# Designed miniproteins, single chains: the designs that were tried, part 53

Each design is a single chain, and the fold is of that chain. pLDDT is the mean over its residues in the fold that is shown.

## One batch from the design tools (miniprotein)

Design m1821
Fold by ESMFold2-Fast:
Structure m1821 (fold): chain A 98 residues (1-98)
Amino acid sequence: SMESIGKSAQADIDTITEAAIDNLRDTESPDPRKATAAYSAAMIYLAIITLAPDKEKAIAALERIRETARELQASPDPRTREFAAAVARLADRAIAAL
């Protein structure tokens, strides 16, 4: 359930945030399949963070992910830049909605 996912997100928010950041950095993989899987995982973790009941902690986690995404927009790999831009955009929208 959404409530159950929210409780899990709250309990493990730091772990989920680190997993999102690690996957976001893995979008620089030279293997397109691994890069795409990493992008998808980062998006899923970001969505899970939005379900955390503590909005202040959720916003802080999303801001950390957004910072990493903004850094990766400077990547020489155009695919990484595109994935990073999408994650940054989603994080901005999520923060505004919380």
Scores: mean pLDDT 86

Design m1822
Fold by ESMFold2-Fast:
Structure m1822 (fold): chain A 100 residues (1-100)
Amino acid sequence: SELEELLEKILELSKRLHQALRNGDYESAIKTVNEIIELLNKAAELTKNPQIRKDLLTEAEYLQETKREFQENPSDDSIMRLQLAVTAAIATLLVAVRAE
């Protein structure tokens, strides 16, 4: 399904994000997070379930917020929050895939 393809892409981007953050490559990390947000918004448009659509949009907004926090103050705390936000988004997208 198209949602499964989006999940696979986000999982690959999550791995790239981890490497970028580990290497202190914050420019690549931000670019990767922006790509994840775009894919979450695409997943929200593809889902037929109104509640899952709302949940995906909420996760995209939360990821945008944690990205902003990270950009303003790169710290162990903001890096952890960013990684947790990506994990939550992946979990929500997995629910969307299973609901097909």
Scores: mean pLDDT 90

Design m1823
Fold by ESMFold2-Fast:
Structure m1823 (fold): chain A 80 residues (1-80)
Amino acid sequence: RGVLSEEAKELLDKAIKEYFPEAYKIAEEVGLDPGHVLVAYLLYKHENASDEQIKKLLLLMGASEEQAEKIIKKIKEILG
């Protein structure tokens, strides 16, 4: 969690699109930052974070409750 320049954010978004296309697609469909969706995706996949933990994190990052629920559902569809 750092303050990213516009250039750094564009590079991050491009990397997410190339290496984590599923997370990028979810971000486009929901209208949230691809980096925020990627963090949720990685925590769910590697840290076995609960749905409640991911939802709280997404809300803290500025997602609506509807956006957070859609992201969690789509991540589960990809990983399940």
Scores: mean pLDDT 79

Design m1824
Fold by ESMFold2-Fast:
Structure m1824 (fold): chain A 89 residues (1-89)
Amino acid sequence: MKNFEILGGRLIGRTVRDSIQRGQSKSTITIFYIHNGQLLPGIAELEILEARADSADIRVSVIGPDGKKFILDYRVTFYPDSARTELLK
């Protein structure tokens, strides 16, 4: 069973907003994630699928230290001081 959670939704939201402002469709960041109760470092490749004035749908590809790859789609909602990231699938 997949117990998977990405830590750093604020960093993801800020990176997506910055990428949209710069006209970029892809970005890469370093993150932490929890998988089966273990805190692990990973690389997240962010792809903007659709950008709107107040939100974006993105695909996140997380690569862990063992080479395991997780692909998840998120919605980022933009606020003046923050962003909220919600898992779509």
Scores: mean pLDDT 75

Design m1825
Fold by ESMFold2-Fast:
Structure m1825 (fold): chain A 102 residues (1-102)
Amino acid sequence: DEDKKIQSLADEILSLLEQGRVKEALDLLEELVKQDPLSIQPLLPVLDRIQQVILELIRQGRVDEAKEILKRLERIAEELKPLNSYLGRLLLGIVLEVSSKL
């Protein structure tokens, strides 16, 4: 049940990102990482999609929105680092890479 619940949350985050509901997607991402900070597999597609969304916002000149998302991801990464250093560093890597394009 927990594995199915985690996968369901990851799928919902991806759906929200597809719909452009980025704030709600980040709310669910924070919930997912609090419930299981060790769940790497369902989180990888979510992180990849978030990176794509931020790059698209930058491409469209929506830089302020991209910066707000990056600040939130950095906060999530810092909260994750003591619980799962690998995921925390991976998320911080996305923040640093995307920030270099601002």
Scores: mean pLDDT 79

Design m1826
Fold by ESMFold2-Fast:
Structure m1826 (fold): chain A 61 residues (1-61)
Amino acid sequence: GARSEALAAGDEAGKTGKPATAGSGKYTVGFPSGFKGSAADGYEESVKNGEPVTVVFAPGL
């Protein structure tokens, strides 16, 4: 489902420290440079540090 795809992209972004895409490019997730961890951890860390986490979904999702 869409949530699972977004979380998978977030986990990949957390592992690589680079934006990742899923759902044939429908979802793009980025984290602060050098971050590693799960998508949920990345969101919490970005909020804590005052840095934006970029999550891009296809329009209408």
Scores: mean pLDDT 51

Design m1827
Fold by ESMFold2-Fast:
Structure m1827 (fold): chain A 80 residues (1-80)
Amino acid sequence: SGPGHTIEIEVVVTLRPGDEQLTTGIEEKARELLQRIGEASGLPVVEFEGLEVGKTIEKLVRDPETGVEYRITITPVLVK
């Protein structure tokens, strides 16, 4: 929650009908997206649990090596 060296990342996990019934499927898609974002931006690998369609979860993560803080907000969205 500090300004300055905080990078804000908002992730929308797009789900197809049926994916929302599998908590593991939602978490796996979120992990894959965060890994790809991390590869592009240097974000540490972060996992989210308790993901639900339409529910936003926020995590604040600090990289101990660089001192950079990441505010990661993730929301699963069902496409109809």
Scores: mean pLDDT 68

Design m1828
Fold by ESMFold2-Fast:
Structure m1828 (fold): chain A 98 residues (1-98)
Amino acid sequence: SQDFLDEAAMKNAIMAKRYAKLGDLQKAKEYIARAEALLPQVSDSARAITYNEIGQAYKEMGDLQKAIAYYQKAIELAKEAGDDVTLAKSQKNLEEVK
């Protein structure tokens, strides 16, 4: 179902961020790839949240250029979805890495 796909994408992105914080770059990248594979099949709101979490994972890995790119994708999609919470979080995250 859509709810299971949305949750799966978000959970994979959250796991990517968690492994990135722990310094396990290989697992972080594996979970990013899993989250990205689900993105075409998830709701716009879940996609915005997932992009923001992937951006945070890249920030924790020190890849600031990819972090910026994913925060910008999250901002664009959050605006389209009317998700003011994800918009605010993604804008704040982007400002912290400029």
Scores: mean pLDDT 91

Design m1829
Fold by ESMFold2-Fast:
Structure m1829 (fold): chain A 101 residues (1-101)
Amino acid sequence: MKFTATFASGATVEVEIEPISENELKIKVTVTGADVARVRVIVRKPGSLTPLGYVEADGREAEGVFKGVKAGDEITVSVLVEHAASGRVERATLPTFKVEK
């Protein structure tokens, strides 16, 4: 599965989601159009305040494995970007979607 979102700055994030086991997703994000100090990826089920997990990486790319998600579950993914020059943080959140196998 592949999604794209745009931050208020006009920077774009590509989110690639791959089921790797019955209960695990691999999520890779790549940010373009900004000079990025850090990226954080947060995965949640709808209506839950507790994230399933988060991954943080220096630069414009982050990748991680998230547990407790199976095909047919609904999730939402939020990406936070820290801009290198300003230290400003932006968030983009994908619409809730159903995990495909």
Scores: mean pLDDT 82

Design m1830
Fold by ESMFold2-Fast:
Structure m1830 (fold): chain A 94 residues (1-94)
Amino acid sequence: MMNKEVLERLEEAYKKGYEDGKADAIKNKIKLSEEEAKELIEEAKKILEEIKEKIKELLENNQALAWDEETEEMLEKVYEAGYKLGLAETSLEL
């Protein structure tokens, strides 16, 4: 139950999501419209902003980040945000 370990896991989840999204776009030759790509990017930005605000609130209240259901949900959302960004940005270059 250490804040540093949770933050490191969140960063790893984001990076893994981004690389997985990029790989899927390349392998499957996924061609998104410019509008579809922008929508995914904006959705990802909103997810990341909400997670950053939540982490800020937890730290300001001197609450420890723990491996609970809320932290697991944050990991899943960060991975999804990374995946959406990797997929959309790579698709725009194809």
Scores: mean pLDDT 77

Design m1831
Fold by ESMFold2-Fast:
Structure m1831 (fold): chain A 82 residues (1-82)
Amino acid sequence: SERSQAAADAMNEVIAKELAPLLEKLDVDQAQEVSAYIIELADKVMQEIQAQSDLSVEEAKALAKEKAEEIIKKGKEKIEEV
């Protein structure tokens, strides 16, 4: 849906802005492991947004951005572990 796409775009933009420069410093295997972890977290967030039929586009984007901050924190922690 348009709402789901807008939320995904907003979340992915925030995540990419913070994590892409860090991922570039990793080797291919490390970057793949961290990226897979981030994708799993993002997928769970999108499932939650899709389940909440009453959210407006702007509310879904706001929730996605808030969840993106949690994903960024966990992504940074995962980068330190690899």
Scores: mean pLDDT 83

Design m1832
Fold by ESMFold2-Fast:
Structure m1832 (fold): chain A 83 residues (1-83)
Amino acid sequence: MTIQELLDKTLEAIRAGDAEKAREYGYLLGYKLTLNDPSGFTVRMAEEVLRREGERAGNPEAARAAIEGLREGVKKAKEELKK
């Protein structure tokens, strides 16, 4: 699954109010974004996109789950980059 496909699936989960799927796809998104861009610029942009989608769709809890997953994925990728 590409970064774009992961972003799309995370946004779909937020629109559906599916917090668990939002967290899972957010995790994979954060992981892949960090491996491709260790600077964290793309991760910060993704967090903004996910937050806005939660507000727009009226599902802020699903957006929060996605962002928490994203941050966990970032942490996992950073741990692997140190090995």
Scores: mean pLDDT 87

Design m1833
Fold by ESMFold2-Fast:
Parts: structure tokens; C-alpha cells; sequence
Structure m1833 (fold): chain A 94 residues (1-94)
């Protein structure tokens, strides 16, 4: 199932960023700028961005799914990234 595989990949991405994304505010600002994270996205609940990623994956738009998941990871705390990864993995296995 390509959607289930996409959701597993997004979950793996969130787990990776929970451990490896720099938490330093200056470095995070550079990542926001390089990734084109908008002010709206920065002020959006990372769960909402993750929901957009899941919707894109289910629609077969895997490029948008990856983009939204990466933005969710950037905006989220490490704990939120792990929680979102677990939720996406559960959806992939449902």
C-alpha cells in the first residue's frame, strides 16, 4: 500500500528530526528560512501540519505530504515529533 508506506516514511522522518534537528533558536531560524516555512506555518499547531501531510499522502500527493511533515517536525518540540510519529505509524498500520 503506497499510502501506508508514505505514512511510515513520514513517521520515520519525524522520529529522525526528534533526535537530530538543532534546537538552537538561531540554527532553527536558518532552517525555517531555507525550507520556506511561512509565518502562518510557524504559528500553526504541528498536529494540524501533520494532518495536512496525512491528507496529501491519502490524495497521492507525496511531495506535499513530505513538505508538510518536514514543516510539522520543524515547528514541533522533540516530544511532539515523537507523538506525531507514533500517530502516523498507527494510521499506516490501521
Amino acid sequence: DPVARALETLADLLEYYAEHLPEDPEKREMVYKSMGVTEEERNTDPRVLADRAVAAARAGDFASALDYAAKAALVASPEERRALAAELRALARA
Scores: mean pLDDT 79

Design m1834
Fold by ESMFold2-Fast:
Structure m1834 (fold): chain A 67 residues (1-67)
Amino acid sequence: KEEEIKAAQEAIDKALSAASKEQRLQLQTASANGDLEGLKKILAEMLKKAGLEDVAPAVIKVLEELY
């Protein structure tokens, strides 16, 4: 659904703005290597740190649909 994709993108943007340099580097590395499982794990941790852990499952689902 469009609202799910929009919510996921907003959550990712917020998590990225609150993420540490190390977390952003880990996310970039996993993305560059096509490591979907690593990408999901890093995103879940970043969302939790940003206080968005409740939306993490929906964000991960959108990520899986895109890949």
Scores: mean pLDDT 76

Design m1835
Fold by ESMFold2-Fast:
Structure m1835 (fold): chain A 78 residues (1-78)
Amino acid sequence: SAVVQQLVQQIVAEAKKIAEEAKKLTDPDQLRQAAKLLQQISDGLRRLASTVSGDSRQLLQQAADDLDATAKELEKKA
């Protein structure tokens, strides 16, 4: 469905915006809290990926991988 593909693209775009905002943080406590939130979002995206197929699944899995990588960067910066 074109509607489902559009929604998946919107979800991925919002996740990327959240990650970019988290990268602007400098306080160690806020960095640790943001890392946990990004990991929770990543887990949610992986669950959504299991319910879709093809390009939509790949987009959600890649977004989850990117969020996990960003969360680890935030933890190291904290």
Scores: mean pLDDT 88

Design m1836
Fold by ESMFold2-Fast:
Structure m1836 (fold): chain A 79 residues (1-79)
Amino acid sequence: MEATAEAEVVTEGDKAEAKVTVDGEEAGIVRGKNGSEAVAGAVRLVEQKGYRVLSTEVVSLEREGDKVRAKLRLTAERL
């Protein structure tokens, strides 16, 4: 069955953090040196929960001073 996961990625300087939810429930937080590392970590976290990520989509991108906030939708299937 398909599941929806969401990642909120915040980048600031040389740090990035992704907060991940699956079907509305908190899955965890992943940190990286940049947005790409944080997104890769978020995908891995979803897969560690017993899902396979099929696609990632950027839903929104906003700038708050020196911070960039991106909201991603991940379409996943349960293994």
Scores: mean pLDDT 81

Design m1837
Fold by ESMFold2-Fast:
Structure m1837 (fold): chain A 92 residues (1-92)
Amino acid sequence: DKEAIEKAVRELAEQSLRDGLAGMGRSMSDYSPEQIEAAVEALKDFIIDRALNESSIESLEKLLENPPSEAQREMAAVLLAIKEGKKPPKLE
């Protein structure tokens, strides 16, 4: 489910932002909603890029054979396609 993947990545980005700000002695309430949204979108891109660099083709292929959830299957398929230099499936 694309909505489940988008939501999961967004939740990870929001948690990473909260943890990062807390490490700096800040909170999300110290920033405008527009600044938070921009930071979350940037962190979503960072999380995807990090997942691409940390995952192996073998681990993604194994996940595709027996995925714990549809969201994990779709994420693994996208990451595998990108790693193999193929066009990733559209996440609409």
Scores: mean pLDDT 67

Design m1838
Fold by ESMFold2-Fast:
Order: C-alpha cells, then sequence, then structure tokens
Structure m1838 (fold): chain A 56 residues (1-56)
C-alpha cells in the first residue's frame, strides 16, 4: 500500500534523504523537521541520522 503522503511526511522523508546524501547537515535536517512537523519527529530524525552516521 502507498502511504498517505502528507506535507509532514514529505518534509521528513526529504530532510532525511538530503542529510544522507550530504546535501543537508544533520542539524539542518533536524531543524527543518522540528519547524514543520514538531519536536517529537525532529528527535526521531536526529536518532535515525545519528545511528546512520555512527555506522558509517
Amino acid sequence: AVPEATPAHLTLNRAVSLAIDGRMSLEEAVRLVRDTVGPEHAEAVRRNLEAHFALQ
């Protein structure tokens, strides 16, 4: 099933993808998500990106 694409989901997915691709810093991605979606989602993104970069 295709997940329902909301502006919040699009922003979160874009921020994570750009950070992983090196086009956006981890802090920029977290800030973008915090400002558009909220602090709980921003913390989830931070943890995801920190785990990703810790394994690289």
Scores: mean pLDDT 74

Design m1839
Fold by ESMFold2-Fast:
Structure m1839 (fold): chain A 81 residues (1-81)
Amino acid sequence: SVDEIEKEAREKIKELLLEAAKKIKDENVRQEVIELVEQGKFIEAEKLLSKYLSEEEAKKLREELNKIQRDAVRRLLEEQA
């Protein structure tokens, strides 16, 4: 179902962003990321994380997030067919 696909994608995105936040040494930045994730502001959370992660870690995070979004869009299109 559409609801199950959206729920699964949202949960995976949340888990990835919170896991990445654990790597942030600045407590204030880490707390801000957690707050953005709890508010469902995933794009803002990712953008903030990318400023504080290494270039390689930021690229890996972006790739994982893009994969989740692509898979969800594909499944949603299949559900509508």
Scores: mean pLDDT 83

Design m1840
Fold by ESMFold2-Fast:
Structure m1840 (fold): chain A 56 residues (1-56)
Amino acid sequence: SASAKLLRETPEAVLVLATAKDIMEAAKAGIEFMRKMGLRVVAVEQRGNEAIVYGT
């Protein structure tokens, strides 16, 4: 089970926070969420079981 949510929107970038049981699943969930919004993934930061995905 993974969850992803919009964390922040700025004129320069959109940030998505994803959480899951492991770091790979969190990254996948965040990337999928960003792509479903029609945005290009620019970067992914991982913090334990969380991922912050940056999109434009």
Scores: mean pLDDT 84

Design m1841
Fold by ESMFold2-Fast:
Structure m1841 (fold): chain A 84 residues (1-84)
Amino acid sequence: VVEEVERRMEEAARALTAAAERLDPSRAEDVRDTLRAAGQMIIAGASPERVARNILLTTPPELREAAEEAARVAREAAERYHRA
């Protein structure tokens, strides 16, 4: 269960980090930190909505589309974790 959340968050992190590197490489580290925190929030029992909101609020506006995709993946991961 925790392993599935970690795997899904790693997939989201790779996609969003790649998008950040294409747009602004200096923000890639901030993006990685945001998604690592999202994974920890899911494991701690945070709601899918709270996790998604945190990703969107902490990700730079230039990465909005990639952040929305990552937020969707994180929401799905949180929903699966709560159902397990």
Scores: mean pLDDT 71

Design m1842
Fold by ESMFold2-Fast:
Structure m1842 (fold): chain A 82 residues (1-82)
Amino acid sequence: MAEEARRAIEAGDWDEAKRLLKETARQMTRAVLAGDLERAEELAQQVEALIQQLKAQGHDDVAREVRRYAEELAAETARELA
């Protein structure tokens, strides 16, 4: 999944990159809810690395949109676990 997002970024397919990054964020949320914290941490690190790559390439708007989506999912997950 993260490798597919990276390939989309390298290909300049920003819409596909956003879709794949959001899907990776959803997988991270599912891993947290399942108690698989190791998998959740791996996925979170992959999303963060790709967000930094987007920023480095000048796509701050795409990076900001993906980060906002991930933060919203994290907040929702925290509410479900509380």
Scores: mean pLDDT 76

Design m1843
Fold by ESMFold2-Fast:
Structure m1843 (fold): chain A 109 residues (1-109)
Amino acid sequence: MKIDELVGRASRLLGEAFRLARELAKYVSPEDAKKILKALGEVAGAFSDAVTGKNPKEAARRAIEAADEMIKLVKEAGEKYGVPQDLVDRLIAALEGLKKAFEELEKLE
């Protein structure tokens, strides 16, 4: 049950992060949009590995690292392209929430 709640929370936050990243991509160059969406894909891949893989704890750690990298890219894009601060803040909040879910998932094993 606890794992199912964490997976549900992470899935919802990941969906929100994809929605917000697509909105943010409208403000940035195609190259930087590609980098941001690729970084989010890496978070999604690590999350999938944490849920379905043979080494969930290691995958959760990779998901945390990928989320941190994406937070840096989002902050840089916000400063470089003048993305609306509310959009940047909401995406960072979703990614920080994902990190917390992955930290809790790592501790369950």
Scores: mean pLDDT 82

Design m1844
Fold by ESMFold2-Fast:
Structure m1844 (fold): chain A 79 residues (1-79)
Amino acid sequence: MKEEFEKEVDEIIEQATKENMPLEELIDRIYELAAKYDDVEGAARTISLITGQPFTDELLEEVKKRVEEIKKEKERLAA
C-alpha cells in the first residue's frame, strides 16, 4: 500500500464516519483514490476491511477491473 493512498484513505474513512456516508459512496471514493495513486492492492485491502469481505484473488481482480475502467474513462474525458 502506497503511503499517499493510505493517508487519503484514512482521511476519507474519518470523514465518512463523522458524516454517516453511505458504504457505496465510501467504496466509490476508495476506487477513485486507487486510480489516482495506482494502488489496486491497497484499495482491495481497504474494501475487504470495511465490508468484511475476505481479501481474495477474486476481490483483487474486481478492484483492478474497476480501477482500469475509471482510468480509461478519465483518459477519454481528457481527449
Scores: mean pLDDT 78

Design m1845
Fold by ESMFold2-Fast:
Structure m1845 (fold): chain A 62 residues (1-62)
Amino acid sequence: MIAELFVSPAPATYETAVVPVEPSGFLVQAYVVEDGRPVQVAKVLAPTEEEARARLEALLAS
C-alpha cells in the first residue's frame, strides 16, 4: 500500500476522487480548489475503496 502525507494544515473543506488501479486496488485523492484550480492535498492506495477512504480521512485528521 502507498500513502502520502503533506506537511501543510488540513483544509477546512476538500473534495475526493476515486480511481481503480490495475491489477487491483483503489487510489483515493483529496484536493482543494484554489483560484479555480484543483490542488492535491493527499492520496492513498488500498485494496478496497472503503479502506482507502478511511486511511485518507485518518491522514487528513492528523
Scores: mean pLDDT 69

Design m1846
Fold by ESMFold2-Fast:
Structure m1846 (fold): chain A 89 residues (1-89)
Amino acid sequence: SAREEARKKARELALEESKPTIEEIKKIGEEKGLPKEKVEEIIERMKEEVIRLAEKAADIVVNKGSREELERLGERFLEVLKKSLEEVK
């Protein structure tokens, strides 16, 4: 279905866009000597939240929803990345 295809593509794009933040989280975690399990938990929670936001964005696009709603999800995506970076600091 168009929705399923859009969601899959949105998840792929969101995860790709998240790669620099994941790398920075790993770097900070290593520099601070944090347990690997704790660093991985932060990354997994971040990935789950960005995937959820990506799927919502895909649904809005497929349903021809508002640009304002899409912009709000984009802002939430950036806040999720920022929050995850702060959790590792």
Scores: mean pLDDT 87

Design m1847
Fold by ESMFold2-Fast:
Structure m1847 (fold): chain A 65 residues (1-65)
Amino acid sequence: EKANEVDKKYLDEALKTSEIGKKKADEMRKKNPEEAQKVEDERNKTLKDIAKKMGDALKKIREEE
């Protein structure tokens, strides 16, 4: 099940990005809320890139079927 493997790979990457980003943002929010917002923005950009790559990969699998 090729689609399942792609889903798992990108989901794992997104979960790691979200968890690390949340910890950094929470720590920075206590010291500097403006810096915490930058961390959140970078996390959101990375998650969007992961979602796009996952969509492109799934589209290729469906077209090859």
Scores: mean pLDDT 76

Design m1848
Fold by ESMFold2-Fast:
Structure m1848 (fold): chain A 73 residues (1-73)
Amino acid sequence: MDELGELAYRRAKELLEEYIKKGIKIDYQTIREVEERVIADLERRYGPLSPRERLVVRFEVAKAAVEVLQKHA
């Protein structure tokens, strides 16, 4: 559980930082794309995530997005 959350956070942060380096605006749609990509990456490695695990991933992506946006604001 803690490992899943940490992996989701790190992957989301990587993707968001890459988008900023490419000059892509981080908006609601971009955050949703990151959520889906992180979920897909994790499901490819670990199999289907439960609804509760998907909520953990979405929370960690939101946390990463806030931190990345604050750093670059």
Scores: mean pLDDT 81

Design m1849
Fold by ESMFold2-Fast:
Structure m1849 (fold): chain A 110 residues (1-110)
Amino acid sequence: SLEKAVEEALERTKDIPFPYLSEEERRELIRAVVQTYLDLGFSEEEAVRLAVYTLLGLAPFLNNFGIDGAITFLRRSRDLYRPSWLTDEQWDALVDALIAALEKIKEKKL
């Protein structure tokens, strides 16, 4: 289930610091990433593994540049940093989901 995959991804990323995100905001971001991989046709096990990998890659940008900086970086890097294991369409979907989740988190802080 999505809920099980989200819990596994949360456990596997518990040691990644997100100093500008609450526990609820972190869960929301992880849920968006996991759901995106499931929607792209990956298994629950693959979605968890890939979500962990994605969050490890995203963490330095969030932690160094904040939410606005991370969104700006994702928008600019959409076609430059595509992983070889994703199609252009899958990568666009993942980047769009990450940006949407971060924008939603940002709005709640206003």
Scores: mean pLDDT 79

Design m1850
Fold by ESMFold2-Fast:
Structure m1850 (fold): chain A 70 residues (1-70)
Amino acid sequence: MKLSLEEADREGAGAALAAGQGDGAAARHYVDKLVEGGHMSEEDGAAVAAAGEAGDVTRAGRALKRGLPA
């Protein structure tokens, strides 16, 4: 599955917001879409989700910046 750049930006924003609120499940959902679309590596997506579950918004933001753009 491929995402447009605009869709990737939207999913990335959703992942950042979810991670900022400690919602690792929502963050995982958004980053899974980025990984499936080829805009983020599976490793970076897992890092964002883990950081979101831990409430580490700085780590989540760094992983998003490293994984985007594709």
Scores: mean pLDDT 70

Design m1851
Fold by ESMFold2-Fast:
Structure m1851 (fold): chain A 96 residues (1-96)
Amino acid sequence: MEIELSDEEAKELAEKFEEYAKIYKEMYEKLGLESFKKLAEVYEKLAEALRKKKYEEAVKIAEENEEKIKELFEKDKAENEEKIREFFKEVQKKKE
């Protein structure tokens, strides 16, 4: 719809995206999942664009990365499940 953001609204959105970036960065450090690092980078770029009042760039980043963000979450879950299964197979095989 219309890209009518006040400076205050843009600041609030930037702060929310910065919080998301921080959370995903912490999850990457704790879990070691590369997708969380990439998600943090996307949210940092969104926050930076909003703080610089480049609203058109922020919208473009959001649109270009919306599906990719969803894919990264789903892929991380699937990849973790496979790694967990392989790990259990190795443990079972080694320890009987």
Scores: mean pLDDT 68

Design m1852
Fold by ESMFold2-Fast:
Structure m1852 (fold): chain A 65 residues (1-65)
Amino acid sequence: SMKDKMAEEISKKTGLSLEKAKNIVDALEAMKDLSDEQKKQFLIKYFGLSEEEADIAIEIYKKYS
């Protein structure tokens, strides 16, 4: 599925677990109508991502959306 492709690429580029990457994709899909900055701050605050990890996740999400 598209979600699995996003999660695998996020996991590979960040070193986060595949399970955590899948949860990040679900969160990004729920936030699709929010700004990139709002998505980034949510991922940092609630998933404990670094700024770089959050930026990578958002770029991958945009690539597949």
Scores: mean pLDDT 89

Design m1853
Fold by ESMFold2-Fast:
Structure m1853 (fold): chain A 89 residues (1-89)
Amino acid sequence: MLSQPTVTIDKTELKEGEKLKITVDGADYKAPHVIEVYVDGKLVLKQTVDKNTATLEVELPAGEHTVTVKVYSQGALVYSKSFKVKVLK
């Protein structure tokens, strides 16, 4: 069986004006990957990545948010992970 992708974030607490850094590793699932980032259930970023490892940056408004990252390989959803992130004013 293939090893599942991994998604990591650099911080769970940001200051206003900082971007959240999201790192995606496709592991055994080959590029290209389509990566979708959702904030509080709303799609904010959709990017196709031709490398197996990619770093994405997203800007969040002040407050507490749920960030969900979905990783697609060959049209199939292969991984999904949610994070709670707080942005201080």
Scores: mean pLDDT 82

Design m1854
Fold by ESMFold2-Fast:
Structure m1854 (fold): chain A 87 residues (1-87)
Amino acid sequence: SVGSPDNRLPLSEEVVRANAEALIRASDEVLATARTLNLPQRVLDLARKARRLAEEALSADFEEALRLLEEAARHLLEARDLINDHL
């Protein structure tokens, strides 16, 4: 078998991985905040959608991954806006 996690990735794959990992992390932080503050279910749903889209981006080609990451970011922004409006 040829294929190892130690192999160099194309720059596009590195950028997608870094952005996806950041969005997954941000989604987990939003989920933790929503649980702590007993925020509406809508906030949890948006953060969960963002997390799934970011994870899906890790398995997609570059162009599809960018679309998924943009959708994930939009859901996270909506969740963050709802948190700010609730506070």
Scores: mean pLDDT 81

Design m1855
Fold by ESMFold2-Fast:
Structure m1855 (fold): chain A 55 residues (1-55)
Amino acid sequence: SPQVQELQQSIELLRQRRAELEANRDTIDPDVAAGDLAGLDEQIAELERELERLQ
């Protein structure tokens, strides 16, 4: 399904963004970094739930 492929790609991109943010955490305000990481984790979890519903 094209939707399944798009979700998998979106999840991968968000995971890459999360890893990049975590790698650069020392250069960012701690509260901002924590908030952004939490937001990314929520988005990834939501997309993973949608992917599971489509399978």
Scores: mean pLDDT 85

